# Designed miniproteins, single chains, continued (2): the designs that were tried, part 70

Each design is a single chain, and the fold is of that chain. pLDDT is the mean over its residues in the fold that is shown.

## One batch from the design tools (miniprotein)

Design m6581
Fold by ESMFold2-Fast:
Structure m6581 (fold): chain A 60 residues (1-60)
Amino acid sequence: SELERLEARLREILERQGVPQEKIDAFIAFVRENFYSPLEKQSEEYQKFLEENNIPRFPR
């Protein structure tokens, strides 16, 4: 599914950035919870989560 592809991609990116597994798992769970919300709300909530957990906003 689209959600599963998103989860896999996010996990790969965050692991490459050296983000701790616990924070990756927490972020993936948060994305799952908000996946069916309006896009605007999803974007805002994801940014808040990343900032609160000191996860890079734009992984390279």
Scores: mean pLDDT 71

Design m6582
Fold by ESMFold2-Fast:
Structure m6582 (fold): chain A 101 residues (1-101)
Amino acid sequence: ITLTQSPASLTVAAGGSATLSKAVSGAAPVPAVHWYRQADGSGELELVGTITGVQPGQVVTLTLSNLTAADTGTYFAGAGAGSAPEGLVAWGEGTRLTVTS
């Protein structure tokens, strides 16, 4: 499985919206793709979304609306059966989201 994340970085004003995409490639479906946020200054990945039953060639999206400064961070997607980050079999590069006040 290969996960290609887009965009690499995005800056939006508070109250706006952002869509992050992950293109999934491989020969077989994956049980789930999980989206995580790592807040600035945090070592923890927070689960923010899950899509189950992902098919090869599918683009998985995370849409965030009514953004606030608390949404600033780096967003990652990983493929695997479980939602714990350490259990995921493939990770994308990540997307840096900056929300301006």
Scores: mean pLDDT 72

Design m6583
Fold by ESMFold2-Fast:
Structure m6583 (fold): chain A 80 residues (1-80)
Amino acid sequence: SAAEQKEELERLLEEARRALEAGDYDRAIELAERAMDLAGDLLERGVLSNEEAQRVILEAGEIRVEALRGKAAAAAEAAA
């Protein structure tokens, strides 16, 4: 159902945030990208509104950016 798919998106976002907080940047990126892909698919299929999809994409994008920055910072420190 649409409600079950929305719950799946919220679970992906929550798991991505937890991975980010734990410093598991690869997992955070993977989960955030999965949430963005699912939101895009559900928007295309008319299951999500534009507003609902934008919210998920914004939140997942923020997690992804923070995880990529954390991964880059860790790599730079290791190279120094």
Scores: mean pLDDT 86

Design m6584
Fold by ESMFold2-Fast:
Structure m6584 (fold): chain A 55 residues (1-55)
Amino acid sequence: GPPPVVEFPLPDSPEAREALSQALDEAIRDMAAGKPWDEVLARLRERIAALQAQA
């Protein structure tokens, strides 16, 4: 399986950075809704991976 390292390659394109910013906003709202942080992080990672898969 993948290593337990929590690092995201920062995208250089403004479109990918905007998508990342929106994913972060969604994570903040999920935390406000009472979701556990681990679940929020997993969703954020999934969105970043999807963005990279489209590159």
Scores: mean pLDDT 69

Design m6585
Fold by ESMFold2-Fast:
Structure m6585 (fold): chain A 63 residues (1-63)
Amino acid sequence: DVELLLRVAQASLKLSPEEFEELVRLIREGRFEEAVELLMRRLKISRKQAERMLEGLRRVLEL
C-alpha cells in the first residue's frame, strides 16, 4: 500500500506535511538533486544520508 508507506515515511522523516509534499513533487518531476538538497537542509543530515533516504522514497514511489 503506497499511501500507507508514504504516511510512515513522512512520520519517520519528521517533515511537515507541506515539506513532505514538496519532496514527493520533486521526486516525481525527476528533480533528484533538489530533493537531496531539501533533505539535507531540513533534516541537517549528510549528502550520503539524504541520497539513501531518496533511494528509499523512489522505491516506494516506483520511480
Scores: mean pLDDT 78

Design m6586
Fold by ESMFold2-Fast:
Structure m6586 (fold): chain A 70 residues (1-70)
Amino acid sequence: REAEIARLREELRRLAAELAAALRAGDLERAERLAARMEETVRRLGTLLSREELFAVVAPLLAELRAAYA
């Protein structure tokens, strides 16, 4: 399932970037929809990756989102 993992990782990275942009723009309605999509993508990745592997993927994206909020 390397192709599936790669696809979901790429999707999650794109969603995080879009969410960060929405947060910076103050588009809270769009941010809420993007956050829901990210949660779904993380859940799917969680079925394919170990806890440690999932954290390694998600942690940098959370840092990007925190920077957008500040």
Scores: mean pLDDT 81

Design m6587
Fold by ESMFold2-Fast:
Structure m6587 (fold): chain A 67 residues (1-67)
Amino acid sequence: MTKAQEWLDLGKQLYAQKDYEAAVSRFQKAIELDPNDAEAWRNLGQAYEKLGKKEEAAKYFAKADAL
């Protein structure tokens, strides 16, 4: 497992716990280590949707789709 995958997994756990702010921070760390991980970008978008930030979420979904 890469460190990027470890951050992604932590973000998913926090998202499942409905800690969306903490999930965002973990997904951002995953993207810093592996910016080409479409799954990390998609999960970041989903977390932003839960926070009511729909425009930012759409941006991250578009980034995931472009990868």
Scores: mean pLDDT 85

Design m6588
Fold by ESMFold2-Fast:
Structure m6588 (fold): chain A 68 residues (1-68)
Amino acid sequence: TVTFSPEQSKKIKELLDNSGLTEAQKEAVTRAVVLAVTESLEAARAAIDASGVPEEVKREILEILEEA
C-alpha cells in the first residue's frame, strides 16, 4: 500500500485544472501518478512523455511525485 497525501493530490489537480491540458493529457497524468506510486518514477516519466504534456507542466508534476 502506497500513501499519497491529499495535499499532493490537490496540488496535482490544481496544476491540471490551471495548465490548459486536454482531457487526454489530464488522464495520462493521472495514470502517470498511479505508475509512480505502484511501479516507478521512470514509468511515470515515460507515460507523461507519451502524452505530449508541456515541459513546464511535466517538471512540476515530477517534482511533486519526487516529494511523495
Scores: mean pLDDT 75

Design m6589
Fold by ESMFold2-Fast:
Structure m6589 (fold): chain A 68 residues (1-68)
Amino acid sequence: KEKEELVKKGRELLKEAMKAIEEEDLEKALELFKKAKEYFEKAKDEIGLDLLNSITREKLEKFIEALK
């Protein structure tokens, strides 16, 4: 189903974004987080959005701290 494919894409992009942060490729990480969010929003999957928010909040806070 389309919804399941969108959620799967979002999760894969989220994993890639976290890997990009570990590789210190911050520009790539931001683009991947943005794409993951768009896929979860298109799927209208609030559970997926909650998962994204929970996982990325920790990584995003570290990323923002590094930009200071």
Scores: mean pLDDT 70

Design m6590
Fold by ESMFold2-Fast:
Structure m6590 (fold): chain A 86 residues (1-86)
Amino acid sequence: SQVDREAENVARTADSIAEELEKLIKEKADPQTIARAIVAGYLALIAGEYALSRSTNPEVRARVQEAIDRLKKAIEEGEKYLKEME
């Protein structure tokens, strides 16, 4: 369905943002760049949770949940990194 295709697109976006945030942390990027990536991450997280609420397909829901879980972990690591820079 279109809803499932949109949910898959949201999952891909969440994965891309998580991957970029993971990379920025690994490369010890400047705090402002990481902070901006965290903000983008929170916006993607909201979109992911909305997509989960709309999809009834178990495989699509599992895909979105996996992307949300990865993104949450990336955000937590980014926030931890920023605290260590204080």
Scores: mean pLDDT 88

Design m6591
Fold by ESMFold2-Fast:
Structure m6591 (fold): chain A 95 residues (1-95)
Amino acid sequence: SYLEELNEKGKDPEFREKVKKEIEETYRQALADVEAAAAGLPPEERDRIMAETREWLEKYKQKALEAAEKGDIFDAEVYITAGLMVAGLFKARAA
């Protein structure tokens, strides 16, 4: 029933736009959190961690946005969660 409810919400263009804004904001904040955690590192180490973080987050963000555009809201939420998990791992390593 929950997946059927998400599929129904995915048919609404306004709901898809809301999810896309949530994706953009969530990924923006996740990148900022890793950057803040990395701020105390030597420049070479910081640049390496930030480059890897950007590559992984961009990959999952694109998948999340594509899923949201198609109305596959559950898949979009899975990719949001995956992006946050990856950001969390880089943030922990930077600290």
Scores: mean pLDDT 87

Design m6592
Fold by ESMFold2-Fast:
Structure m6592 (fold): chain A 95 residues (1-95)
Amino acid sequence: MYDPLVLEGEILLALGRIALWLGDYDLAIELFREAIRLLEEAGSPRVADALAALAEALLKQGKYEEAIETAERALEIDPENEIAKEVLEKAKKAL
C-alpha cells in the first residue's frame, strides 16, 4: 500500500527481524514497538505481524507473560497468524 506510515512501519519490522536473527533482542523489541506504533496510526492490518514479531522477541528474551499478552493481541487482529500461535504455545509451556 502507498502510505508513508505503513512503509516506515514495514522497514522497521524488517530491521527488527534482522536484529532478532542476530540475537539483539533489545534492539528487535525497540524496532518492533516503533513499527507497531506506526502501523496502528496508519490503521494497517500489518500491525498483527508486528505484534507477532514483538511477541517472538519477548519470548526469546524470557519475558513469557509479556509474550503471551502480545501474541494474544496479534491473534485478536489476525486469528490465523502462525507466529503468534507458536509464541503463545511456547510461552505458556515455559511458564
Scores: mean pLDDT 87

Design m6593
Fold by ESMFold2-Fast:
Structure m6593 (fold): chain A 72 residues (1-72)
Amino acid sequence: MIKKLTDEELERPLTEKERRIVEAFRAGKLSPEDIAKAAGVTVEELEKRAKEWGVSLEDYLIRLAQAEARRR
C-alpha cells in the first residue's frame, strides 16, 4: 500500500459526496450499485476514489464509515 486512507487524512470534514456515500453504506446498502444510486454518484466514481487510495472499494467504504464514526 503506497497511499494510506487514514484517520489523519479524514480529520478534515467529509465532503458532501463522501458524507452521502457513508450514509448510504450505513443505511444497509450492500452493493456498489445501490450505494452509488443512494449517494447520487456513479459506481465508476466510487471505484476511482478507492483506486486513488490504493484500497478495495469495500475497504474504502469501511474506512470512511469508521472515520465518520470516530467523530461522534
Scores: mean pLDDT 68

Design m6594
Fold by ESMFold2-Fast:
Structure m6594 (fold): chain A 90 residues (1-90)
Amino acid sequence: VKEEILKHLEEAIKAIKEGKFEEAKEHLEKALELVKANAEELRKDKEFQKEVLKLLQEMMEEIAKSDASKEVKEELLKLLEEIRETLFGD
């Protein structure tokens, strides 16, 4: 499950860089679903949490640099925040 989540986050970053925002959203929604389904186990793995945090930070930077509409940026950022809140409980 951890590798699947990381893969979806990496694919979302790639999609954002390529201007494929709907594809990025799909990958983020899949990552969020897996994180929510496995939250208790994932919250015990601090190294996995650090890796996810790095990818979320990189993704926020790529979203900021993108030519996406304000609405698309807000939607993507909301998904990143939900992933963060689910993993870190904040």
Scores: mean pLDDT 83

Design m6595
Fold by ESMFold2-Fast:
Structure m6595 (fold): chain A 70 residues (1-70)
Amino acid sequence: EVETLAGLAPILGRFDRDGDGVISAAELRAVLGPEVSDAEVAALLKRLGDDDGDGRVDYRATVARLQALL
């Protein structure tokens, strides 16, 4: 799962065209489709690195942490 998160970081970066390194709940719903509930989207965001609870994922920070730990 952590490895899947690391593999998603460059893909998420391509969707983040504003370059702030953050993916929001709305972005994930756009990718996953309208059938996914707000609760499911929030859970996925937390899995991707959002433990703050504001529904945003800092994938750049996740990649940096992975490099620092390796």
Scores: mean pLDDT 60

Design m6596
Fold by ESMFold2-Fast:
Structure m6596 (fold): chain A 65 residues (1-65)
Amino acid sequence: LQELLDKAVEAAYNALKSGKTDEEAFEAARQAIVEKAKEEGVKLSDDAIRTLATIALYEAKRRLE
């Protein structure tokens, strides 16, 4: 789960750093979460995915200053 969140933060950070919008960064984080969850066989609710993607986006923004 920590590895899943780290991947989401990385995806959002890379999107923002490359000049993409907050919406695009959020979508990148969502996709990273969905793909990693599938790979690991983890079942996540839509609410959990949205919460993790939101946390990842704000954490990525904090890293960017």
Scores: mean pLDDT 81

Design m6597
Fold by ESMFold2-Fast:
Structure m6597 (fold): chain A 70 residues (1-70)
Amino acid sequence: MEVPEDLLELLKKIEELLEKLEEKPSEELKKELLELLELLREGLPQLPPEMHEPLLEKLKEYEERLEEIL
C-alpha cells in the first residue's frame, strides 16, 4: 500500500506539535495543530478505504491528547 508523502508529513507534523504542546502549552501551536487535524479529517474521504480505520484511530488519539492539554 502506497502512503501519500503529504499524508506522512502531515502525521509527523501533528505528532511533533502534540509533543511540543505537552511540554510547553502555546496558543500558536494549538491553533496550528487544530488546522492540521482538520486537514487530516477532510482528507480522509480521498484516501483508500484500508487507510480510513487506522487514520480514524490516529485522529481520535490526537484529539484525546489535545483535550488533555486544553
Scores: mean pLDDT 76

Design m6598
Fold by ESMFold2-Fast:
Structure m6598 (fold): chain A 80 residues (1-80)
Amino acid sequence: GALEEAERLLDEAERLLRHARETGDVEAVKRAIELAQRAKELAMEALNKAETKEEILKAIGLVLRAIGLILDAERLLKEL
């Protein structure tokens, strides 16, 4: 589902951002931003379709995680 895909994309984005911090790989930072933006879109879609409090809270959590990752990645780009 959309929540599981969003979580998978965020895990991959976090892995790429760790790699970029170690190597200075600008393309990995850009890729992490793209994946986090896609995860945010999927989490927002899931939020729109959410029927339970648990689904709503999980979707909100993933949106916030995606925003945090995008901000961290954009800060790293300014330092590279």
Scores: mean pLDDT 90

Design m6599
Fold by ESMFold2-Fast:
Structure m6599 (fold): chain A 94 residues (1-94)
Amino acid sequence: SADGRQSRANLEGMFDIMGEFSAYYREVYAKLSPEQQKEARELYRKASEEFGKEFERMRANPNDAAVNAASLARVKEIKEKALKELDELLKKSE
C-alpha cells in the first residue's frame, strides 16, 4: 500500500541517519583523549536511547504518516545535536 511504502521510506531514512551518526562517532572517537572518550560514550548512549524511542514510535504507528514524519524529523534533530556535542569534545581534545 502507499502508506506501507511511506512508512518503509521513513524507517530507511532513520537507519541512514543512525548509520551516518555511528560512522562520524567512530571517526571522532578515535581522535579523542581518554577523558573526552568517556564523555563521548555517554553521549552515544543517550543519543542511541533517543533514537530507540523514535524507532519504537514509528513501529507502533506504521500507518500514521504524520507521526512517522515527526519521528524522522526528531531523529534528524537528535543527530545534529549529538554531532555538535561530539565536535565540542574534539576541540577539547586538541
Scores: mean pLDDT 83

Design m6600
Fold by ESMFold2-Fast:
Structure m6600 (fold): chain A 78 residues (1-78)
Amino acid sequence: MKKKKIEELLEKIRRAAEAGDIEALYEYAKKLGLELGLSEENAELVGTAARTAYLAGAPPEGIAKATLTIAETLAKEE
């Protein structure tokens, strides 16, 4: 079920942010974009946005929420 995969990826994004694992954070955010049906290029934008939010000091829950919002917004345009 697509919802379960999204929930699992959001949890992985939160855990990567809590651990300070920027590479894992980028990869899981990108995978979230791909799971939502985004192109490779737009999925990379989702990964970059998650990394940028982490570097700006956003909390893990905030990073996960922002990442999902960006991915859903891009999915509506494609």
Scores: mean pLDDT 82

Design m6601
Fold by ESMFold2-Fast:
Structure m6601 (fold): chain A 70 residues (1-70)
Amino acid sequence: HMSQAELARELGLTPRELRVLRLATEGYSVAEIAERLGLSEGTVVRHLRRIQEKTGIRSELDLRALAARL
């Protein structure tokens, strides 16, 4: 059984990218994630794109499924 931190490390996710991914999988909108993390909505979208780039996952539903394992 892998810890959430170990999975994030293997995927090359930064701590901020991991937080964005986790909030997205918990059902928070881009606007809600931006407010919670003190970021702009555009910055949140950029982090989601970077997560897709690092994981090779292209759909938001597949990213949500991945983060459910984290």
Scores: mean pLDDT 73

Design m6602
Fold by ESMFold2-Fast:
Structure m6602 (fold): chain A 75 residues (1-75)
Amino acid sequence: MAEVRVTVRASRPLSEAEARAAAEGAGQLGGLLTGDPVRGELVSHDGTTATFRFTGASAAAARAAAEAMRLNLQP
């Protein structure tokens, strides 16, 4: 089991619900791309800044989820 954390600063304020949905979506995408399940979760959220944790069966899966999140939200 591998864990990857990523902090992103969005170009606009994020709601907590939006940040949580983004984490779930990135986890699902990481799982789809690698075939290994990934769970994405919101660790902290402060307006434009959010920190996420991705836990996967493999390091590749967790990294794929983190990269998907970064590409989606990073300005």
Scores: mean pLDDT 79

Design m6603
Fold by ESMFold2-Fast:
Structure m6603 (fold): chain A 101 residues (1-101)
Amino acid sequence: SAEKAIEALERAIELAREEGDEVTAELLEAALEALREGDYGTAASLVGAALARALAEGHREVARAAAEALEALAEGAPEESREGIRRGAEGARRALEAAGV
């Protein structure tokens, strides 16, 4: 549901702010805004960008929370975007595994 994805995004935003990573937090806030407007594709793209940045910066908990948000987005997405977002979530999980997260 959208509610599960919103909760996951809010958690990821909080963790990014705790790390002092304002750029990742801003990407996740933009994703939350897109999701609230029903734009799952834009939300997933922004979460993917946030995850890539968090991994590059070594913010492991933020990267994990972003991947969880991406999985929640895939579960709540309309049929036309669901498969693309689901593949993105699978890619994110593999990236975390490769990074030892």
Scores: mean pLDDT 87

Design m6604
Fold by ESMFold2-Fast:
Structure m6604 (fold): chain A 65 residues (1-65)
Amino acid sequence: VEEEIKELKERIEELEKEIEELEKEAEELLKGSDLESILKGIATELRRIGLELEIEILKEKIKKL
């Protein structure tokens, strides 16, 4: 059980790193004034939200162990 918790926590850390990368990408894209940059920035933000939801699912799994 404790080993499973460690594995889930490591996965959360990897997802948090990916979220940080996506946040930086979204900030750069949203600084653009053209529609293409704005749409790409929005798409990147939606992907970030998806990863944050994945982290919440993993945290709930940890709580149930």
Scores: mean pLDDT 82

Design m6605
Fold by ESMFold2-Fast:
Structure m6605 (fold): chain A 60 residues (1-60)
Amino acid sequence: MSVAELLAKLLDPDKEVREKAFEELYKINPSAAKAALRALSEHPDPEVAEFAREMLKKIE
């Protein structure tokens, strides 16, 4: 699975899909995973933004 495919799955409406995508991305490239969460924390979709903030809180 490519990094681009995992990044797309972070926008999935299914929370479980987002969590699995993040875990796999973090395993492959933790810096890219953190950068993606920071970008998504300001996303116009409140569910996506809140998911990103929760994940950042867990890893920081």
Scores: mean pLDDT 79

Design m6606
Fold by ESMFold2-Fast:
Structure m6606 (fold): chain A 94 residues (1-94)
Amino acid sequence: MEIAPLTPEARRLVEEAYRHFQEALRAAKEGNKDESLRHLQRAVEAFRKAAEVADEVTRKWLEASMYYLQALVYEALGDKEKAEELRKKANEIA
């Protein structure tokens, strides 16, 4: 298993993505679907930016992580079908 370490720039973007993911998951658990989806969109955008400055191996890992985190938010929202679809996409990358 060979995962390249994140650059400082990619690390900052991943930390930004995780902050938005945490807010998305909190809002989902509170029943606030609109706020949850807005934070999820910001998390996905931050992961995408991190992938742009990462090497090829790290980019695939970030893409897989993005799908896994989206699956957790959709599961919390009660959308089990969407969550399972996202987990399958993550497994195909990793």
Scores: mean pLDDT 80

Design m6607
Fold by ESMFold2-Fast:
Structure m6607 (fold): chain A 77 residues (1-77)
Amino acid sequence: EEERFEKRIAETKKLLDTSKVPDEIRDLYLEITRLEYEANRKIQELFEKNDFEKASKVATEAQKKLDELRKKIGKLA
């Protein structure tokens, strides 16, 4: 639901503001949140089409990108 996504983004922004996180790290956390939402949405669409092979590829690719983003945060923190 869009409502859940908007709430999650707002909560993430609030947490980052409260924690005084550097802008570089803030942007990476927001990118992770967006990527998780987009990947889950795409996987659900593919399941509805019974395209489990493509769903698996999307999940694998998203996981790799999430790992790269988390690694970047680790280098900056």
Scores: mean pLDDT 77

Design m6608
Fold by ESMFold2-Fast:
Structure m6608 (fold): chain A 68 residues (1-68)
Amino acid sequence: SFVDASVPIELFRQAAEAARKGDIDKAKELLTKGLELTKKVDPKYSSLAPLISGEILRTIGELLELEL
């Protein structure tokens, strides 16, 4: 089943917020869920791929800042 692009985007935003609060475990859990759901995004949202990639990279950046 396909999901709306807003679903993984919201998870990445929540992961970035958890990372900013120092909750590394929650941030990793939410990032993992977002990545899994990104694979299930309906192809009709393919034009949003740059936006999704940007949210992923931002979330990874926040997590790396906490682990360094």
Scores: mean pLDDT 78

Design m6609
Fold by ESMFold2-Fast:
Structure m6609 (fold): chain A 86 residues (1-86)
Amino acid sequence: MKYVLVIKNATDADIEEARNAAKSGEASGGKGTVEVKGDTVTATVENAGPGGAIALVGAAVQAELRGGTLEEKKEGDTFTLTATRK
């Protein structure tokens, strides 16, 4: 299964959390990647154990709690969390 986190209007803290989530995925035997494009960060974790998935969810929820929005989408084997800051 593939987990994707997208944070729009990301802060440096959001980017660091995305990188930590990707590393957690790799530590669980999966593959983690992080892409930063302007103010958008995308973290992808494939074949990860629970730690990688939990870290992505945590980062998304944290962005929402800071006055952003959170959207969830599942399509086939891909679960995408999109968090957008104000």
Scores: mean pLDDT 73

Design m6610
Fold by ESMFold2-Fast:
Structure m6610 (fold): chain A 59 residues (1-59)
Amino acid sequence: VKEEIERLLEEALKRIPSLTPEQARDLVFETARRLKELGASDAEVVKFANRLLEAIDAK
């Protein structure tokens, strides 16, 4: 489970720089949904979403 979550984070982070702000936001929501399906806790989902939002804000 942790390895799959890590892969989703890495893949999302790779894609964010090439997306518009709207597309990046949609990717964050889609990734959060996938994490919940994989059994991630609310705390893990929030931590993951914050990392993705930081990547968006950095550019």
Scores: mean pLDDT 75

Design m6612
Fold by ESMFold2-Fast:
Structure m6612 (fold): chain A 86 residues (1-86)
Amino acid sequence: MTVIVRVEGASERAAQEVIDGGRGAESAGGTLTVTREGRTLTVVVKDANPAGALSALGGAVSAALLGGRLESKVEGDTITLTVRAA
């Protein structure tokens, strides 16, 4: 599956949590792409297995717990997780 984690209003802590989740997914056999533009971080993991997807989700949840909210959207084989600073 493909997991996309987008952080809007990324603090350095929130960015690190999402990147760590993405690296965990890559270690599980996924392909990681990290893009940062100003205050927005986007992490894309392609070919994620269930363990990789859980790692990416864990990063998104950890980032949201640092003072944001988490929105999720599932479209076919793609999960998009958006963390927005409150």
Scores: mean pLDDT 81

Design m6613
Fold by ESMFold2-Fast:
Structure m6613 (fold): chain A 90 residues (1-90)
Amino acid sequence: MDKKEAEENAKEALKLAEEAIKKAMEALKLGKGKTALKAIAAALQAIGAKFMAELALKGKGTLEQAKEALETAKEALKLAEEALEEAKEE
């Protein structure tokens, strides 16, 4: 059960982290000042989540790490979406 649950969490984390990186990069191209810094923070957080998710998928991570990667990816995506929205208003 743990292995399958870890894999499912890791796959979702990887997907969300990749979306977060894409949106953060778009926000960074459009944003200035504080918005650009927020986009950079989102990208770094998403890269970390992607790394953790990839380790879990290779069987090198724990279920706890897979869940942490998913939560981190969700927060990174939210931050990236906020940064992109702010950048479009500039």
Scores: mean pLDDT 82

Design m6614
Fold by ESMFold2-Fast:
Structure m6614 (fold): chain A 60 residues (1-60)
Amino acid sequence: PSLREKLLELQAQADKIIEDLTKILLDPSKSEEEKQKAREEALKQLEEIQKQADKLQEEM
């Protein structure tokens, strides 16, 4: 796949992580501790995706 296709795939993965996090944050049955853990996990995943995107941009 092209560099552009790889960047779009990473963006789609990031969008999915944000969508899943939003569902957890809007769930009234979840505790603040559960929501905080979900935020921390999502941030770690988003940071890894951003690092991959940055590396691809550097290779341009």
Scores: mean pLDDT 81

Design m6615
Fold by ESMFold2-Fast:
Structure m6615 (fold): chain A 78 residues (1-78)
Amino acid sequence: PSVDDALQALRDAIDRNDFGSAMRYWNVIRVRFPDADISDLDNQMIQRFGSGAQGIINAYNNGAVPSQDTIDQGIQDL
């Protein structure tokens, strides 16, 4: 998938209040497109999903990497 496809999929998942899909697409973007600026989408995820999204975003910023299975699932969904 392209970065634009991944960003659109993340936006759509947030709009649908689909936390599981939003997390998978967010993980795909962070791993496959690390130079993409998604700070606005990070804020939208935290506002929509609260502490769950904030915990995942904070873990990534502190050096945690998503599992390959999570990444593979996100790629399949795109």
Scores: mean pLDDT 74

Design m6616
Fold by ESMFold2-Fast:
Structure m6616 (fold): chain A 84 residues (1-84)
Amino acid sequence: SNAVYEEEMLSYLSIMGPGSAENAVEAALKAIERGLEELAKKLIDEAYKLGATVEQLREVLKAAEEAGLEEVAEYARELIEELE
């Protein structure tokens, strides 16, 4: 695991990143690229809470599927269904 990276991103979201679904989506995509499943799920959840659009969540879903992160892809798909 990448505990230092996870702590840094969570600290950023808590202090510096209110505030933007776009920032949370970008962070989730970076977590997916690094194979950080737990962090990616948390960032997707934060994006959802911040009002991420279906299109933004579909971008995350595509990235997770391409990276082979099955649980992350499943979670993004569930949230997309909630919004549709």
Scores: mean pLDDT 77

